# Designs tried in a protein design run: designed miniproteins, single chains, continued (2). Part 15

Each design is a single chain, and the fold is of that chain. pLDDT is the mean over its residues in the fold that is shown.

## One batch from the design tools (miniprotein)

Design m4495
Fold by ESMFold2-Fast:
Structure m4495 (fold): chain A 92 residues (1-92)
Amino acid sequence: DKLLEEAKKLFEEALKLLAEDAEKLQDNPEAMKYLQLAHEYLVQAYNLMEIDPKKAAEYAKKALEYAKKAGASKETIETLEKLYEKLKELAK
């Protein structure tokens, strides 16, 4: 029923979790660089979600990859993985 609404909720959760990770990793410049890239790709995924869901999924995957490189929390990684799966389903 609400695949798009579920994706939007996961997006909001991921943004909040990335911000929490940024506070925890603020003294690590390399981690902060990767978190910034994850955030930028996540925002691009959101902006494309309704107009190009396939490209939104690709950008969500890049956000996930950079979050992993940053050493983001397990909760952040799991939320981004769920978002990527929802966006792949939306792209069908």
Scores: mean pLDDT 87

Design m4496
Fold by ESMFold2-Fast:
Structure m4496 (fold): chain A 85 residues (1-85)
Amino acid sequence: MMEELRKQVEEVEKRAKKLIESGEKALEAGDKTKAREVARKLGQEAQEASRLAVRAMEAGDRETADQALETLGRLQEAAARLVAF
């Protein structure tokens, strides 16, 4: 169970990196429609990161919980930047 949670957090991190890059490209291109689409997807990944953090805490896996919370913070920051654009 704990190993599965860690792998799920790593998958979210990989998707987060791709979405953040996509968002940065949308900002550079001035593509507000794409920026809003990416912000929505970042929000969905933030919800998943939050869910994984709670489950890791319930399992007593503090390291995985901390990783999920850090990923959540990065996703929220990126989404806020895109929404403000």
Scores: mean pLDDT 86

Design m4497
Fold by ESMFold2-Fast:
Structure m4497 (fold): chain A 61 residues (1-61)
Amino acid sequence: MKAELEREIDEAMKLISISVARIAAENNGIEETIKDLEAELAKNPDNEYFKAALEELKKLA
């Protein structure tokens, strides 16, 4: 019952996280933003939003 709505919210949150990461990379540099995301992912290894953002930035590097 909640799973479908949670999945849609998760996909939207991933897209938002990717957009924010791209803006951060434009302002602070892509390599620096990747390092910051890797550090945050090390603290929260199951955070799928940071994983999605990091994957997309690595494609642009």
Scores: mean pLDDT 78

Design m4498
Fold by ESMFold2-Fast:
Structure m4498 (fold): chain A 84 residues (1-84)
Amino acid sequence: DENEKILEENEKWIKEEAEKEGLSVTDEAFELIVEIAKKNNAYFEMRGLFHLAANNAKKRGRKTIEVEDVEEAAELMGLTVPER
């Protein structure tokens, strides 16, 4: 599936990009990025979602991207956040 390939490539990219920027991503925040992409069929937007979430974390003086950073980024991008 083309979407599964894009998802896998973006998951790898996010982990590598976070490491390059000296950032970490919590398992919950990473899972949320993936679930948002699946919910919205927005696999091509995963990198943008990561960048906005990273900026949200930095704005709060953190080097760890947390669930709240991803939720705020998704809201700004007009993406539906899965509730649960």
Scores: mean pLDDT 83

Design m4499
Fold by ESMFold2-Fast:
Structure m4499 (fold): chain A 86 residues (1-86)
Amino acid sequence: SSNEYAKKTIVEYLKRLAEEAESRGHTEIAELFRQAAKAVDKVDPSDVEKLAKITRLVREAYEALQNGDFERAKELAEEIIKVAKE
C-alpha cells in the first residue's frame, strides 16, 4: 500500500539522517533521529495527516543538517518523536 510505503520511506530517511549526524560527530543528535525512526515505525500507516506532518519535519531536519544547524536539527528530531507519539 502507498501509505505503508510512505511510512517505510520516512523511517529510512530518518535512519540516513542519524548516520549523517553521527558521521559529523553529533552522536546525541544521531540517537534522537534513531529514536524518531523507531517512533515513526509505530505510527499507523492510515494516519495520512500525521505522516504528512512528519514528512515536512523530516525535510526541515535534512535542510538543517545540510546547513550545519545542529541545534535546529536536534529540535526537529525531538518534534518528530513528539508528533509520532500523538
Scores: mean pLDDT 89

Design m4500
Fold by ESMFold2-Fast:
Structure m4500 (fold): chain A 83 residues (1-83)
Amino acid sequence: MPMSQESAEKAKEHLEKALEAIDAGDVQSAKEHLQKALESSDAPEVVQPIVDEAIRALDAGDYQRAKRLVEALGRLIERLAAG
C-alpha cells in the first residue's frame, strides 16, 4: 500500500532520531522514536513487525541488529511512499 509523503517524512524523522539514540546508548529514547515512527506510518501492518523486531533487539542489547532493522525500515518507508 502506498504511504503519503507527509507520513513517510514524519516516520523517517523519528527513525533518524531512533538511530541517534541507539548511537548514544539511549535505549528508552530509541524505543519511543520507533513507536512514533509506527504511529506516523500509514501502513502499520507492514511497519509494525519491523518496529517490534527492532525493539526486541534493543531489549536484548543487540544494537547492531537494531540499527540494521531501523535502516531497512527507512528503505521500506521510502519504497512505500514512492509506490
Scores: mean pLDDT 82

Design m4501
Fold by ESMFold2-Fast:
Structure m4501 (fold): chain A 70 residues (1-70)
Amino acid sequence: GEEQEKKLDEKIESLSESDIDCVNLINQLKEAIDDKDPNQIEKLKQQILEKCGFTEEEVNLVIEKLKKLV
């Protein structure tokens, strides 16, 4: 729900110094969603899954949230 999404956002912000690569990947994912580039979205999703310790469900929630902001 909304509480889980807010907690995820706060976690991402709090880890920005340690996980700058993850923050950058999420920002690139937002740009790929804005550009409607499915190949870039898929590549960035896989990199976040591999490097950031996110589950597929968590990455899908991030994508869904980013799509609602554009």
Scores: mean pLDDT 73

Design m4502
Fold by ESMFold2-Fast:
Structure m4502 (fold): chain A 88 residues (1-88)
Amino acid sequence: DELYERVLELEVEASLLLMKISIAKLMGDKEEEKEYLEKLIETLERLIEAAREALAVEKDPRKRAELERILRSAEETLELAKKELEEL
């Protein structure tokens, strides 16, 4: 349960960073956009590891399905964030 809660906390953190990146883009603040992208990458790497650890011990089929969804989404978002940072 603590591992599952940690995954949800990191997912919220990543979502807030995505919102901040969008605002920085609208404002034309490339320095702030880079800073938030770097923080997003770090948060997503932590989220992926936490989700994998939670999946290894989780027995509830509904929680497993949600963790698999979160893991897949985080991996896809991480690849996009890394590409975006390289293009800045």
Scores: mean pLDDT 89

Design m4503
Fold by ESMFold2-Fast:
Structure m4503 (fold): chain A 72 residues (1-72)
Amino acid sequence: STDDSIRDSITSHFRRQIDNDGVDNVLDRIINNPHVPQPVKDMAQQMRDDGVDGDDAATRISDTIVDVLRSR
């Protein structure tokens, strides 16, 4: 589906960023970006507090973004 294709693209993008910059730095960028929707920021803060692995972080970011897009 289109949502699955978007999810896969977002997951690949964030996985690459996490591999390059580290999960904490990527999550901090999401939290501090004024243009990111609040639910995505809240999810990023929770993951930072939980100390999640980069693979899990990329998947959770992707799922949250797709859920926000579905709520339009």
Scores: mean pLDDT 81

Design m4504
Fold by ESMFold2-Fast:
Structure m4504 (fold): chain A 106 residues (1-106)
Amino acid sequence: SEEREKRELELSELLLKALKGDKEAQEKAIAEIEANEEADPAAARSMIQAITPESEEGIEKAAKAAGVPKEVIKEYTKKGYGPLLSGIIAKKGISVEEVEEIILES
């Protein structure tokens, strides 16, 4: 439905802001994920790990997926970026703006 598509777009934009290090967006995204955790706890856990810069498990998953040492991922997460975005940047050598195009326009 139109309402569902609008909500999905709003959530995607919120998640992208959270991944880019917006602290208010990170807190809001985590709260919305936790509110829906009971529907899919495994997906909720993975999403929280993807956006939380301090998530050691998220950093390890991103490093493994990107094929780089954890120290490379930590250079981006120290700047506030989520582990998922940090891994994509490290793997492809692309800008944050290119990741935004891939996530929102795909």
Scores: mean pLDDT 75

Design m4505
Fold by ESMFold2-Fast:
Structure m4505 (fold): chain A 119 residues (1-119)
Amino acid sequence: EIDELIKNIRAGKKGAVLELFLRSYEISLIAVKGTGEEKVRALIALAVLALHFGDYETAIKYAEEAINIAKKEGLDPRFIAEAYRVLAEAFEKLGQTEKAEQYRKKSEEIAKEIGDTDL
C-alpha cells in the first residue's frame, strides 16, 4: 500500500525507495486517472520519490497539486500535512530556508490539530 511505502521511506528503509520506484508506473497512472484520496495519495508518493532522486521542482509540483485537490475536496487534513512536509524538505534542499520553515510549521500545526504524530 502507498501509505505503508511512504512511512517506510520516512523511517529510512532503503528497500522502500526501490519498492516505490518499481511501483512508480502504477502510481503515475493513479495520479493521472484517479480521483479524490487515491489521486492525492499517488501524487504525494510521486513527490516523495522525486525528492529521493533530487528532482525538487517535480516534488514541489506534485505536492502543490496534492494540496490543491485535498483542500478543494475537503479530504483528510493528514494529506495536506504530508504534502507540506514534502514542500518543506524540497525547499530546504534548494536552500530556501524561510519557505522550508513556513511549510514545516504548516505541516506541524495540522499534525497537532488532528493528533497525528506519525506525519
Scores: mean pLDDT 80

Design m4506
Fold by ESMFold2-Fast:
Structure m4506 (fold): chain A 107 residues (1-107)
Amino acid sequence: MKEIEELKKKVIEAIENKDVEEAYKYLLKLIDKVIEEIKKGKLSKEEAKELLGFAFLAFKLLKDKLSEEQAKELYNKLKELLELMLEKGYISEEEYKEEIEELDEIL
């Protein structure tokens, strides 16, 4: 989706510019948009997995510069995305457990 591509680009640009607040805002918007598009059946399993991987990488890069509240909000949004992907059969229960363990390591 064009909107997802634009949001992904905004996250990358903000990280490159060391603009933590903009990177955080656009990453949250990206995760919310990915959740919305999965619920609508508009994202494939492969597209959703690629975007999940990007969001995890972005969170890792931002983690040490985020407030505790911001980090918890990103954690909760990524967990919501993982739960949705499990419900839709995009990931297995085993994959879900591994991804949650990785997400816990970022915190």
Scores: mean pLDDT 88

Design m4507
Fold by ESMFold2-Fast:
Structure m4507 (fold): chain A 97 residues (1-97)
Amino acid sequence: SELEAIRKQLEADPANLEAVTAVFSLLPGREALPLLNLIPPLHQQDPNSALYYLLLGYYYYQIEDYEKAVEYYQKALELEPDNKGIQAFLEKAKSKL
């Protein structure tokens, strides 16, 4: 399946942007949640990438760890201060605190 192919791509190369983007596009689905467990290792591959911090923030938001979601969204915003998408995710996460 598509999820199985994405999982194998992330296990082989956690920094694969195509696979990372595919997980992000599937995040509204419950079946995508197990793939989010791969995102913390992905973060360690590129600590200077706003995308990886954004995905970590989204992961923690989905498991209802809103404090960590805010922390990682803030790190993403520090790398891309003018990114309105990251600003919106940060504001939404802060509203849950």
Scores: mean pLDDT 69

Design m4508
Fold by ESMFold2-Fast:
Structure m4508 (fold): chain A 65 residues (1-65)
Amino acid sequence: SELFEKRKKDLIENVDELMERLGVPKEHRDEIIKAIEEMPEQELLDLSPEEIVRRAAQKLGILPP
């Protein structure tokens, strides 16, 4: 889906700002990006960029659930 690819690209381009806003350390950047790339298409379309990054960080144990 073109919409899915655009959402993923926009999110990755803004990932550093979103991580800083959520208090996720910069050393986890590559882990967060990988987690986002592995997320279901439905979640990337339905969730906000901040919620996507938060969910990825929670899955990695960086942020509490």
Scores: mean pLDDT 80

Design m4509
Fold by ESMFold2-Fast:
Structure m4509 (fold): chain A 69 residues (1-69)
Amino acid sequence: GSVEEAAKKIKEVLEEHGIKVSDEQAKSAAEGLIADGGSAEEAAKAVREGLDRGYSGSQAGAYAANKLA
């Protein structure tokens, strides 16, 4: 489903930036970010934008949540 797709994309983005996360952590982040019906692509893009700004994984997640609200 879209949650599994978002979790996989988010995990890949984090791993590209040297941040290792579990599948469970990625899935929890995905569930939060697409709760309002957002796409997997939008969630992954928002996390990537946070990381590109120099935020840590958790801070990038917070940035993504604010951007998608």
Scores: mean pLDDT 76

Design m4510
Fold by ESMFold2-Fast:
Structure m4510 (fold): chain A 84 residues (1-84)
Amino acid sequence: EAALNEARRAAAELGAEAARAEGITDERLIGFVAEAAAEAVVRPAEEVRRRTREALEEAKRLGAITEEEARKALAAVDRALAAL
């Protein structure tokens, strides 16, 4: 359990770095990417990518984020997953 928590934290940090590398400055979106990366520790990367895309598309439909923000967030998740 402790080792799993450490892996999740490391993945979350990697996700936050990936978000900043894609030019995301919104702490909320950085947190979203960090959580997606942490989920990849216990879920297949393909499932994490699918859920991320669905969540970002829903957020766009609700007007919570812009198309560009959604694109950057998805790219950041892909970058983090590739580094895991």
Scores: mean pLDDT 84

Design m4511
Fold by ESMFold2-Fast:
Structure m4511 (fold): chain A 77 residues (1-77)
Amino acid sequence: MSVSLEDLAEAIKRLLLENPSLSPEALAAFIVRHLEDHGLVLDAAQRAELVRLAARGATVSLEELRAFVERVIAASR
C-alpha cells in the first residue's frame, strides 16, 4: 500500500462534510490510524497539531491538510 496525500486530504474533507458533529479527537484518530496503517508514527506534538487543525473545521483548507500530512511523512523518514 502507498500513502496518497490527495486521497487522504479529500477523505478528511468529505468526512467533515458528512459528519459535521465529528469531534476533533475522532477526526485526528481517523487520520492517525490511516497514517499508522501505512507505517507512519505520529508523535505527541503532531497529534496535538492535528487536533488543532480538526478543531478549525470548515476554515481548514485542503492545502493545509495536505501540508500537515506531507510534514508527518517527511518526519517519519
Scores: mean pLDDT 71

Design m4512
Fold by ESMFold2-Fast:
Formats: sequence, structure tokens, C-alpha cells
Structure m4512 (fold): chain A 73 residues (1-73)
Amino acid sequence: MPKSFSEMSEEEFVERLTTLYLLTHTPAERAAIPPEVLRAAARRLFEDHSPEELDKWSLRELHALLREQLAAL
């Protein structure tokens, strides 16, 4: 199974991203979140989706997908 560090990083990243999302509501503030970090999290959280599909999604679409996933928790 995955390492404790990997699981912790995923949980910590999701929690941090949620906090950042709640704090960032302007386009400029959202742009401050590194796109590579959002895409890496999306690939990790949505392993059923292809990385290629996720990579072509816009940051707004990635935020929407992450909100859906967090609401499902």
C-alpha cells in the first residue's frame, strides 16, 4: 500500500487546497495557486481519470472537480 508520507501529503494538500480555495475568490488570487500542483493533485485524487484528460482541463474546471470530490467526503 502507499507510504504514510504519500497519504499524508495527499490529505495535507487537499486540506491546504481547500483552505486556499476558500480564501481565494478573485481570479488573481486563484492564479497564485501553481497549476502544476493542482494538476498533480487531480491526477492523484481522480485515478480513474486519465492524466492526459486532467492536464487539458482549465484551473476553473480542476477547482470544480476538487469541490465535487470534497463534497463527497
Scores: mean pLDDT 59

Design m4513
Fold by ESMFold2-Fast:
Structure m4513 (fold): chain A 58 residues (1-58)
Amino acid sequence: SQQQRQQSIQQLTQALVSSGVPPQDAQQIAQSSVDTLISHKGLDGAIQGVQSMSDRLR
């Protein structure tokens, strides 16, 4: 759903910002990454991928 997509974008954006990426760049990277994952793996796969990436950025 659109809500789950936005949640994944927000999660990845926060992880990137916490890792030192500027907020504007973090938002763009997160949006592009989530949309790419949805295109290749679907929404469920994208959510799992974002969780994995966010954990690695911590």
Scores: mean pLDDT 81

Design m4514
Fold by ESMFold2-Fast:
Structure m4514 (fold): chain A 78 residues (1-78)
Amino acid sequence: PEVLSESARHEQRLVEKLLELLRNKAPRSELIKVVAEMLGVPPSAIYKGTKDPVTGRSYRDIFEEIVEEAKKVLEAEK
């Protein structure tokens, strides 16, 4: 069994928090806060659609994809 790094454990906790927020139908602002923390950016970067310098993609688009993937995970649990 591979031992997860502290960074990987932190990311896993944020993913679990995002799934919990989606299960509880939390408002979009709460989802943005968690995803912004996952990406290491301020929530304003998602609101403004600032582009990630590595991928060239907007953080808003990255946020939407992360939320859609999390929703698919929740739908598979039904």
Scores: mean pLDDT 76

Design m4515
Fold by ESMFold2-Fast:
Structure m4515 (fold): chain A 88 residues (1-88)
Amino acid sequence: MAEEKLKAAEAFTQALVDLVNSPPEELEAAFAAAKAALDEFLKLMSEEEIRELAKGLEEFIENLKEKGVDERVLKAVEELLKLVKERI
């Protein structure tokens, strides 16, 4: 993996973790940060890599459902998945 892709992947992963752990009052800001990090990451990816990311996010969403995460957080992650699928 190129260094730029690795840094973008790490930034998106951290933003996703921050989003999942956000209190309701910070959810909008955390989502905006995750979306920005995702947009930068997607610019560096091939179509196949974007499809793999979409699959990974689908699995992540199922794991969040099993853990009983807040529905608003779940919907925010589902919106990120929708943005990934729009690039395919």
Scores: mean pLDDT 83

Design m4516
Fold by ESMFold2-Fast:
Structure m4516 (fold): chain A 95 residues (1-95)
Amino acid sequence: SWLDELEKIVKEMKEKLEKAKSPQEVKDITFDGLSRIHDVMVTHKAPQDVQNKVQQVSNLYFDKLVWDPNADVFKLSKETLKQLEKILEEARKKE
C-alpha cells in the first residue's frame, strides 16, 4: 500500500539522518525523502487530505531554507521528520 511505502521511506530517512554529519548531507537526505514521498503519494493516489498535510510540511521545510540559508538544518529536518511520522501514524489509525 502507499502507506507501507511512505512508512518505509520515513524510516530510511530517520536512519540516514541519525548518521548525517554535515548540513549538506541532511539537506540531501531530506530532499530525497520528500521527493520519494511525493512520487509515491501521486503514483498510488494517496488520500488527498494526507497529500495536503505532507505537502504543507514539505513547503514549510523548503520555505525556511529559502529564507535562511544558515538555518539549523539538523533541527529543521528532525522536526520535519517528526511531523511526517505523526501524519502517517494518524493515517494508519484510520484504516
Scores: mean pLDDT 86

Design m4517
Fold by ESMFold2-Fast:
Structure m4517 (fold): chain A 71 residues (1-71)
Amino acid sequence: VSEEQLEADVLVALIEIMLAIAKLGYERGEVSKEHVERVEKLFDEALANRDDLEKVQKYLEEIRKIMREAD
C-alpha cells in the first residue's frame, strides 16, 4: 500500500467519524437534518474517490466548513 493510499484511507476514516458526530448532533437536536445530509453526500463522494488523496482532502475541507457553520 502506498503512503498516499494510507493517507487517503485515514482521511476517509476521519470523514466517517465526522458523519457519526453529525448524526449524533441531529439525534441531540443540535444540528439540522440538512446538515447531516450535506456531510453524508461528501462522505459518499470521498468513498467513490478514496484512491485520490487530493479529492479526499477537498471533501474533508468542505465537511470541516459545514461543521463550523453548525457552531
Scores: mean pLDDT 82

Design m4518
Fold by ESMFold2-Fast:
Structure m4518 (fold): chain A 107 residues (1-107)
Amino acid sequence: SKDEAVEKLKELEAYLDGIARQLEEARRTLSPEEFAAVAKELLDEMKKRIKEYIEFLKKNVSKEFQDTLLDAIIEKLEEMKKRFEDDPLVVAGLNELIEFIKKEKEK
């Protein structure tokens, strides 16, 4: 249902906010090498969670509504890029996630 899709989006957005806080903490406390390792792990986990949500949408909501919800995720990832603009590895990973979502919208 649309209501379930919106609730899952809210959960995903809260999860992404949690990842942003973890990245900010890691940047403050870890060496650059340790931060790079943690950032890659977190970006990989974000991709898995986003893929799971997209597969849920494909089975449960219309293409038009799916595109609306995916645009909300893209906007959230663009906002995360602003927070991490001085972290090239994080920006690159977020750009890859945004491009992945855009390609899924074309299907």
Scores: mean pLDDT 89

Design m4519
Fold by ESMFold2-Fast:
Structure m4519 (fold): chain A 65 residues (1-65)
Amino acid sequence: MEVAEKAREAAAPKLEELLRKHNATSEQGYKASYAAVKALEKAEETGDFEQGVRDAIAETEKALS
């Protein structure tokens, strides 16, 4: 399986929690999802699974803040 897929699966519970906690609108949710996807794409390119998980969570939180 690709690194991005594994990182997305590992990050998913935290990403869902952040979206719920911030009561994200559709627009905010889309923006946060886009930021997370960019982080995961970078993780696939570098092969750094753990960094991909951290970046996806951090970028989602940043997008919702």
Scores: mean pLDDT 77

Design m4520
Fold by ESMFold2-Fast:
Structure m4520 (fold): chain A 90 residues (1-90)
Amino acid sequence: SETLKLYQIPLDYIENVIKFLEDTIKKTKNPSKKLKDLLEEAKAAKKTFEQSVQLIGLGIGDGAELKKQFDDAVETAKKALEEAKKILEE
């Protein structure tokens, strides 16, 4: 859909954050619960983002509220990446 194409760049960003966290966890001996929780938050953000974009594409619901939901999802992914980087710093 045209709506999905408009949001492909922020979706790719969220997917790259998830991949970074998954790769980091796989390479880490005894990954912390905090790091695992950040991965789950990033995955939840992706799901919220995709659902909000789909509803906008179908013309269902309040577009402004849905835009806020996917903007918040991108922000959640950014914060998860920033917190993970802090955990990886000595």
Scores: mean pLDDT 81

Design m4521
Fold by ESMFold2-Fast:
Structure m4521 (fold): chain A 72 residues (1-72)
Amino acid sequence: MVIAEVELSRPQEVAGVTVDGRAVLLSDGTAELQRVGSEERVRVPISDLDPIQFTADALRAIGEEVEPTLLR
């Protein structure tokens, strides 16, 4: 089951590979990420992701899913 989809703001290094694009978080504790330079998807444990960068990207993605309220 998909928990969330998060678009990486920048390429991220995970398990010795560089990944970019849309990360799909799964309920089994893994994430599917797209390898840079290829459309090949890599499945990695969520714990292997950079928690600081991924938290920032996830927060931004939540803001995109929910229409942002701006000053008028």
Scores: mean pLDDT 64

Design m4522
Fold by ESMFold2-Fast:
Structure m4522 (fold): chain A 100 residues (1-100)
Amino acid sequence: SMEEKLEEIKKKLREALKKYMALLNSQPGADSMEATIELFRALADIVSGYVAAEIAVKKGLDIDPLKELADKLVASKTIDDMKKQLDALYKLSLAIEKKA
């Protein structure tokens, strides 16, 4: 069940990244440097979440908070909401790394 939760988190983080890319591409200035930087920041936050989820499973830490954030990211409808959840994901990822 822990491995199943890990795979669900990874799948939802991939879905969130794809959704964020689609939202950025639908906005005016989608090909701007600012949009590119925002995409790279989102990718970094998603990668941090991936690594934190793997560390949490390896160390027997609670991964439910990561699952909740992945769910919120997929449910988010705006770039601003997704940015807030990505920031929360990054902060949670750092906290998990410190506990490991």
Scores: mean pLDDT 86

Design m4523
Fold by ESMFold2-Fast:
Structure m4523 (fold): chain A 113 residues (1-113)
Amino acid sequence: SAAEVETDRAVLEARLAAVTAALRDPSASLAERVALVRDFLGAAADLLARTDDEELRELAIEAMVEVVRLARAAGVPESELRRVAEETLAALRRLGVPEEVIERVARALEEVL
């Protein structure tokens, strides 16, 4: 419903703001930064599995890219980010997300890695 789309958008935006602040915390360990990326990409994958709204899908994919870009800038190794990306793509397949959407996520993440 429109109300569910509005709620999911607000939750996505709030989660993006929180993970951005957490990734920028200089006291965060590498393991903590990897967990932050994994948790965010997992939440975005769950959203992609629940929504048919194309604008919300685009925002979720853009948010995934931004989180990976921020993590890379914060010093998370590309190898760890690629593992999280592979885990996320596997999760999208298990959740039954349409292959066209999974391919969009895969391309977007590859461009930022």
Scores: mean pLDDT 91

Design m4524
Fold by ESMFold2-Fast:
Structure m4524 (fold): chain A 85 residues (1-85)
Amino acid sequence: SLEELIEELKERIVAAGLGQAAADYFIETLKKAIEKAKQLPEPVDPELILKAFYLHFVEGKSVEEIAKELGVSPETVEKYLSLFD
């Protein structure tokens, strides 16, 4: 679920030594990105936005690897990641 993925992301950020404040900031940034996605002409699953964020910024995966894992186009992954700019 989205809630489980958010909790795992938070734990991994803390485990990386960035601390609770950094984890809270990342989760706030993710929530803002999900809110921006609600303004898009087509609905986007917030779990896909979270997964793209996690795979790219935490796991360091390429756009192509993320696209394969999520079952979407590389262009769609780039669109998801642009919500964090």
Scores: mean pLDDT 77

Design m4525
Fold by ESMFold2-Fast:
Structure m4525 (fold): chain A 73 residues (1-73)
Amino acid sequence: SKMEAFVEEVRPAMEAVAAGGPETPLVREARRLLELMAELAKEGLSEEEIAERLAEFLGIPKSTALKAIREAK
């Protein structure tokens, strides 16, 4: 499905952001997505809740999702 293809493409990019990996166009787009999700946190969701949802959605550890969100700032 379109969602599965998106998840498979985004997962390694978000893992790279969390690890402080090299800046590529895909990593840059992942950072932008994480910045938008951080803005949504200001609407009532905590960073931890967003990290939990990202972790479940992408199939990565919550700690990795949280690091990616914080590195995108």
Scores: mean pLDDT 69

Design m4526
Fold by ESMFold2-Fast:
Structure m4526 (fold): chain A 68 residues (1-68)
Amino acid sequence: MSLEEIKEELKEMLEEMMKDPSVSIEEADRRLLTFVMRQSRSLSPEETDELLKYAEELMKEMLKKREE
């Protein structure tokens, strides 16, 4: 799986979690981190850093949506 495919999958995961009001921010973060850590075993350090930054941005969007 390419880095771009992994990023798209993370985005889809966040969108699905945002549709479910029973999913807590803590649970969403746990799911995203679990996915990132699994993928990191197959990625370079640079790709892992980029993926982590992307995951952090997705979590910020979720937090912002739920705070407002």
Scores: mean pLDDT 77

Design m4527
Fold by ESMFold2-Fast:
Structure m4527 (fold): chain A 59 residues (1-59)
Amino acid sequence: SSAAARAREEERARRFIELAKQVLEDISNWPLNEEQKKSVERLEQRVKDLEAKLAAARG
């Protein structure tokens, strides 16, 4: 059933968010160059997009 596939996608998304937030916290005080800062911004945006998608899937 499609419900099991959605549950697995949600679990993967939650795990990604957890790991990404840990990485962002760990590097929050690192002296980053401009390219690294852009990579951090992309990761932050990806986390926000996934959180919004998970919230929308329940609303």
Scores: mean pLDDT 82

Design m4528
Fold by ESMFold2-Fast:
Structure m4528 (fold): chain A 88 residues (1-88)
Amino acid sequence: EEKQKRIEEVKELNKKLEEAKSNGDYETAIELLQKRLERLQSRYDKLQAKIDAGKATPLDIQYLNDVKASIAEIEKEIETLKKELEKR
């Protein structure tokens, strides 16, 4: 059930991102991506703390790797959008 809520939040965020990009509102798109990045970094810190405490499950380790990949992708997208703003 928590997974369903997360999927819906991601869909709403993606819709807002697409609308911002299609309107050329890269500043709003960057802000939305920054908020997502902060949430992912918080998740990363919590998962890393579980690993350091020796309480991590194999699923926690897999989720940490997924979060790391998502952080890297979002950072690349933010940099791309910032470069587009600089060209204006």
Scores: mean pLDDT 79

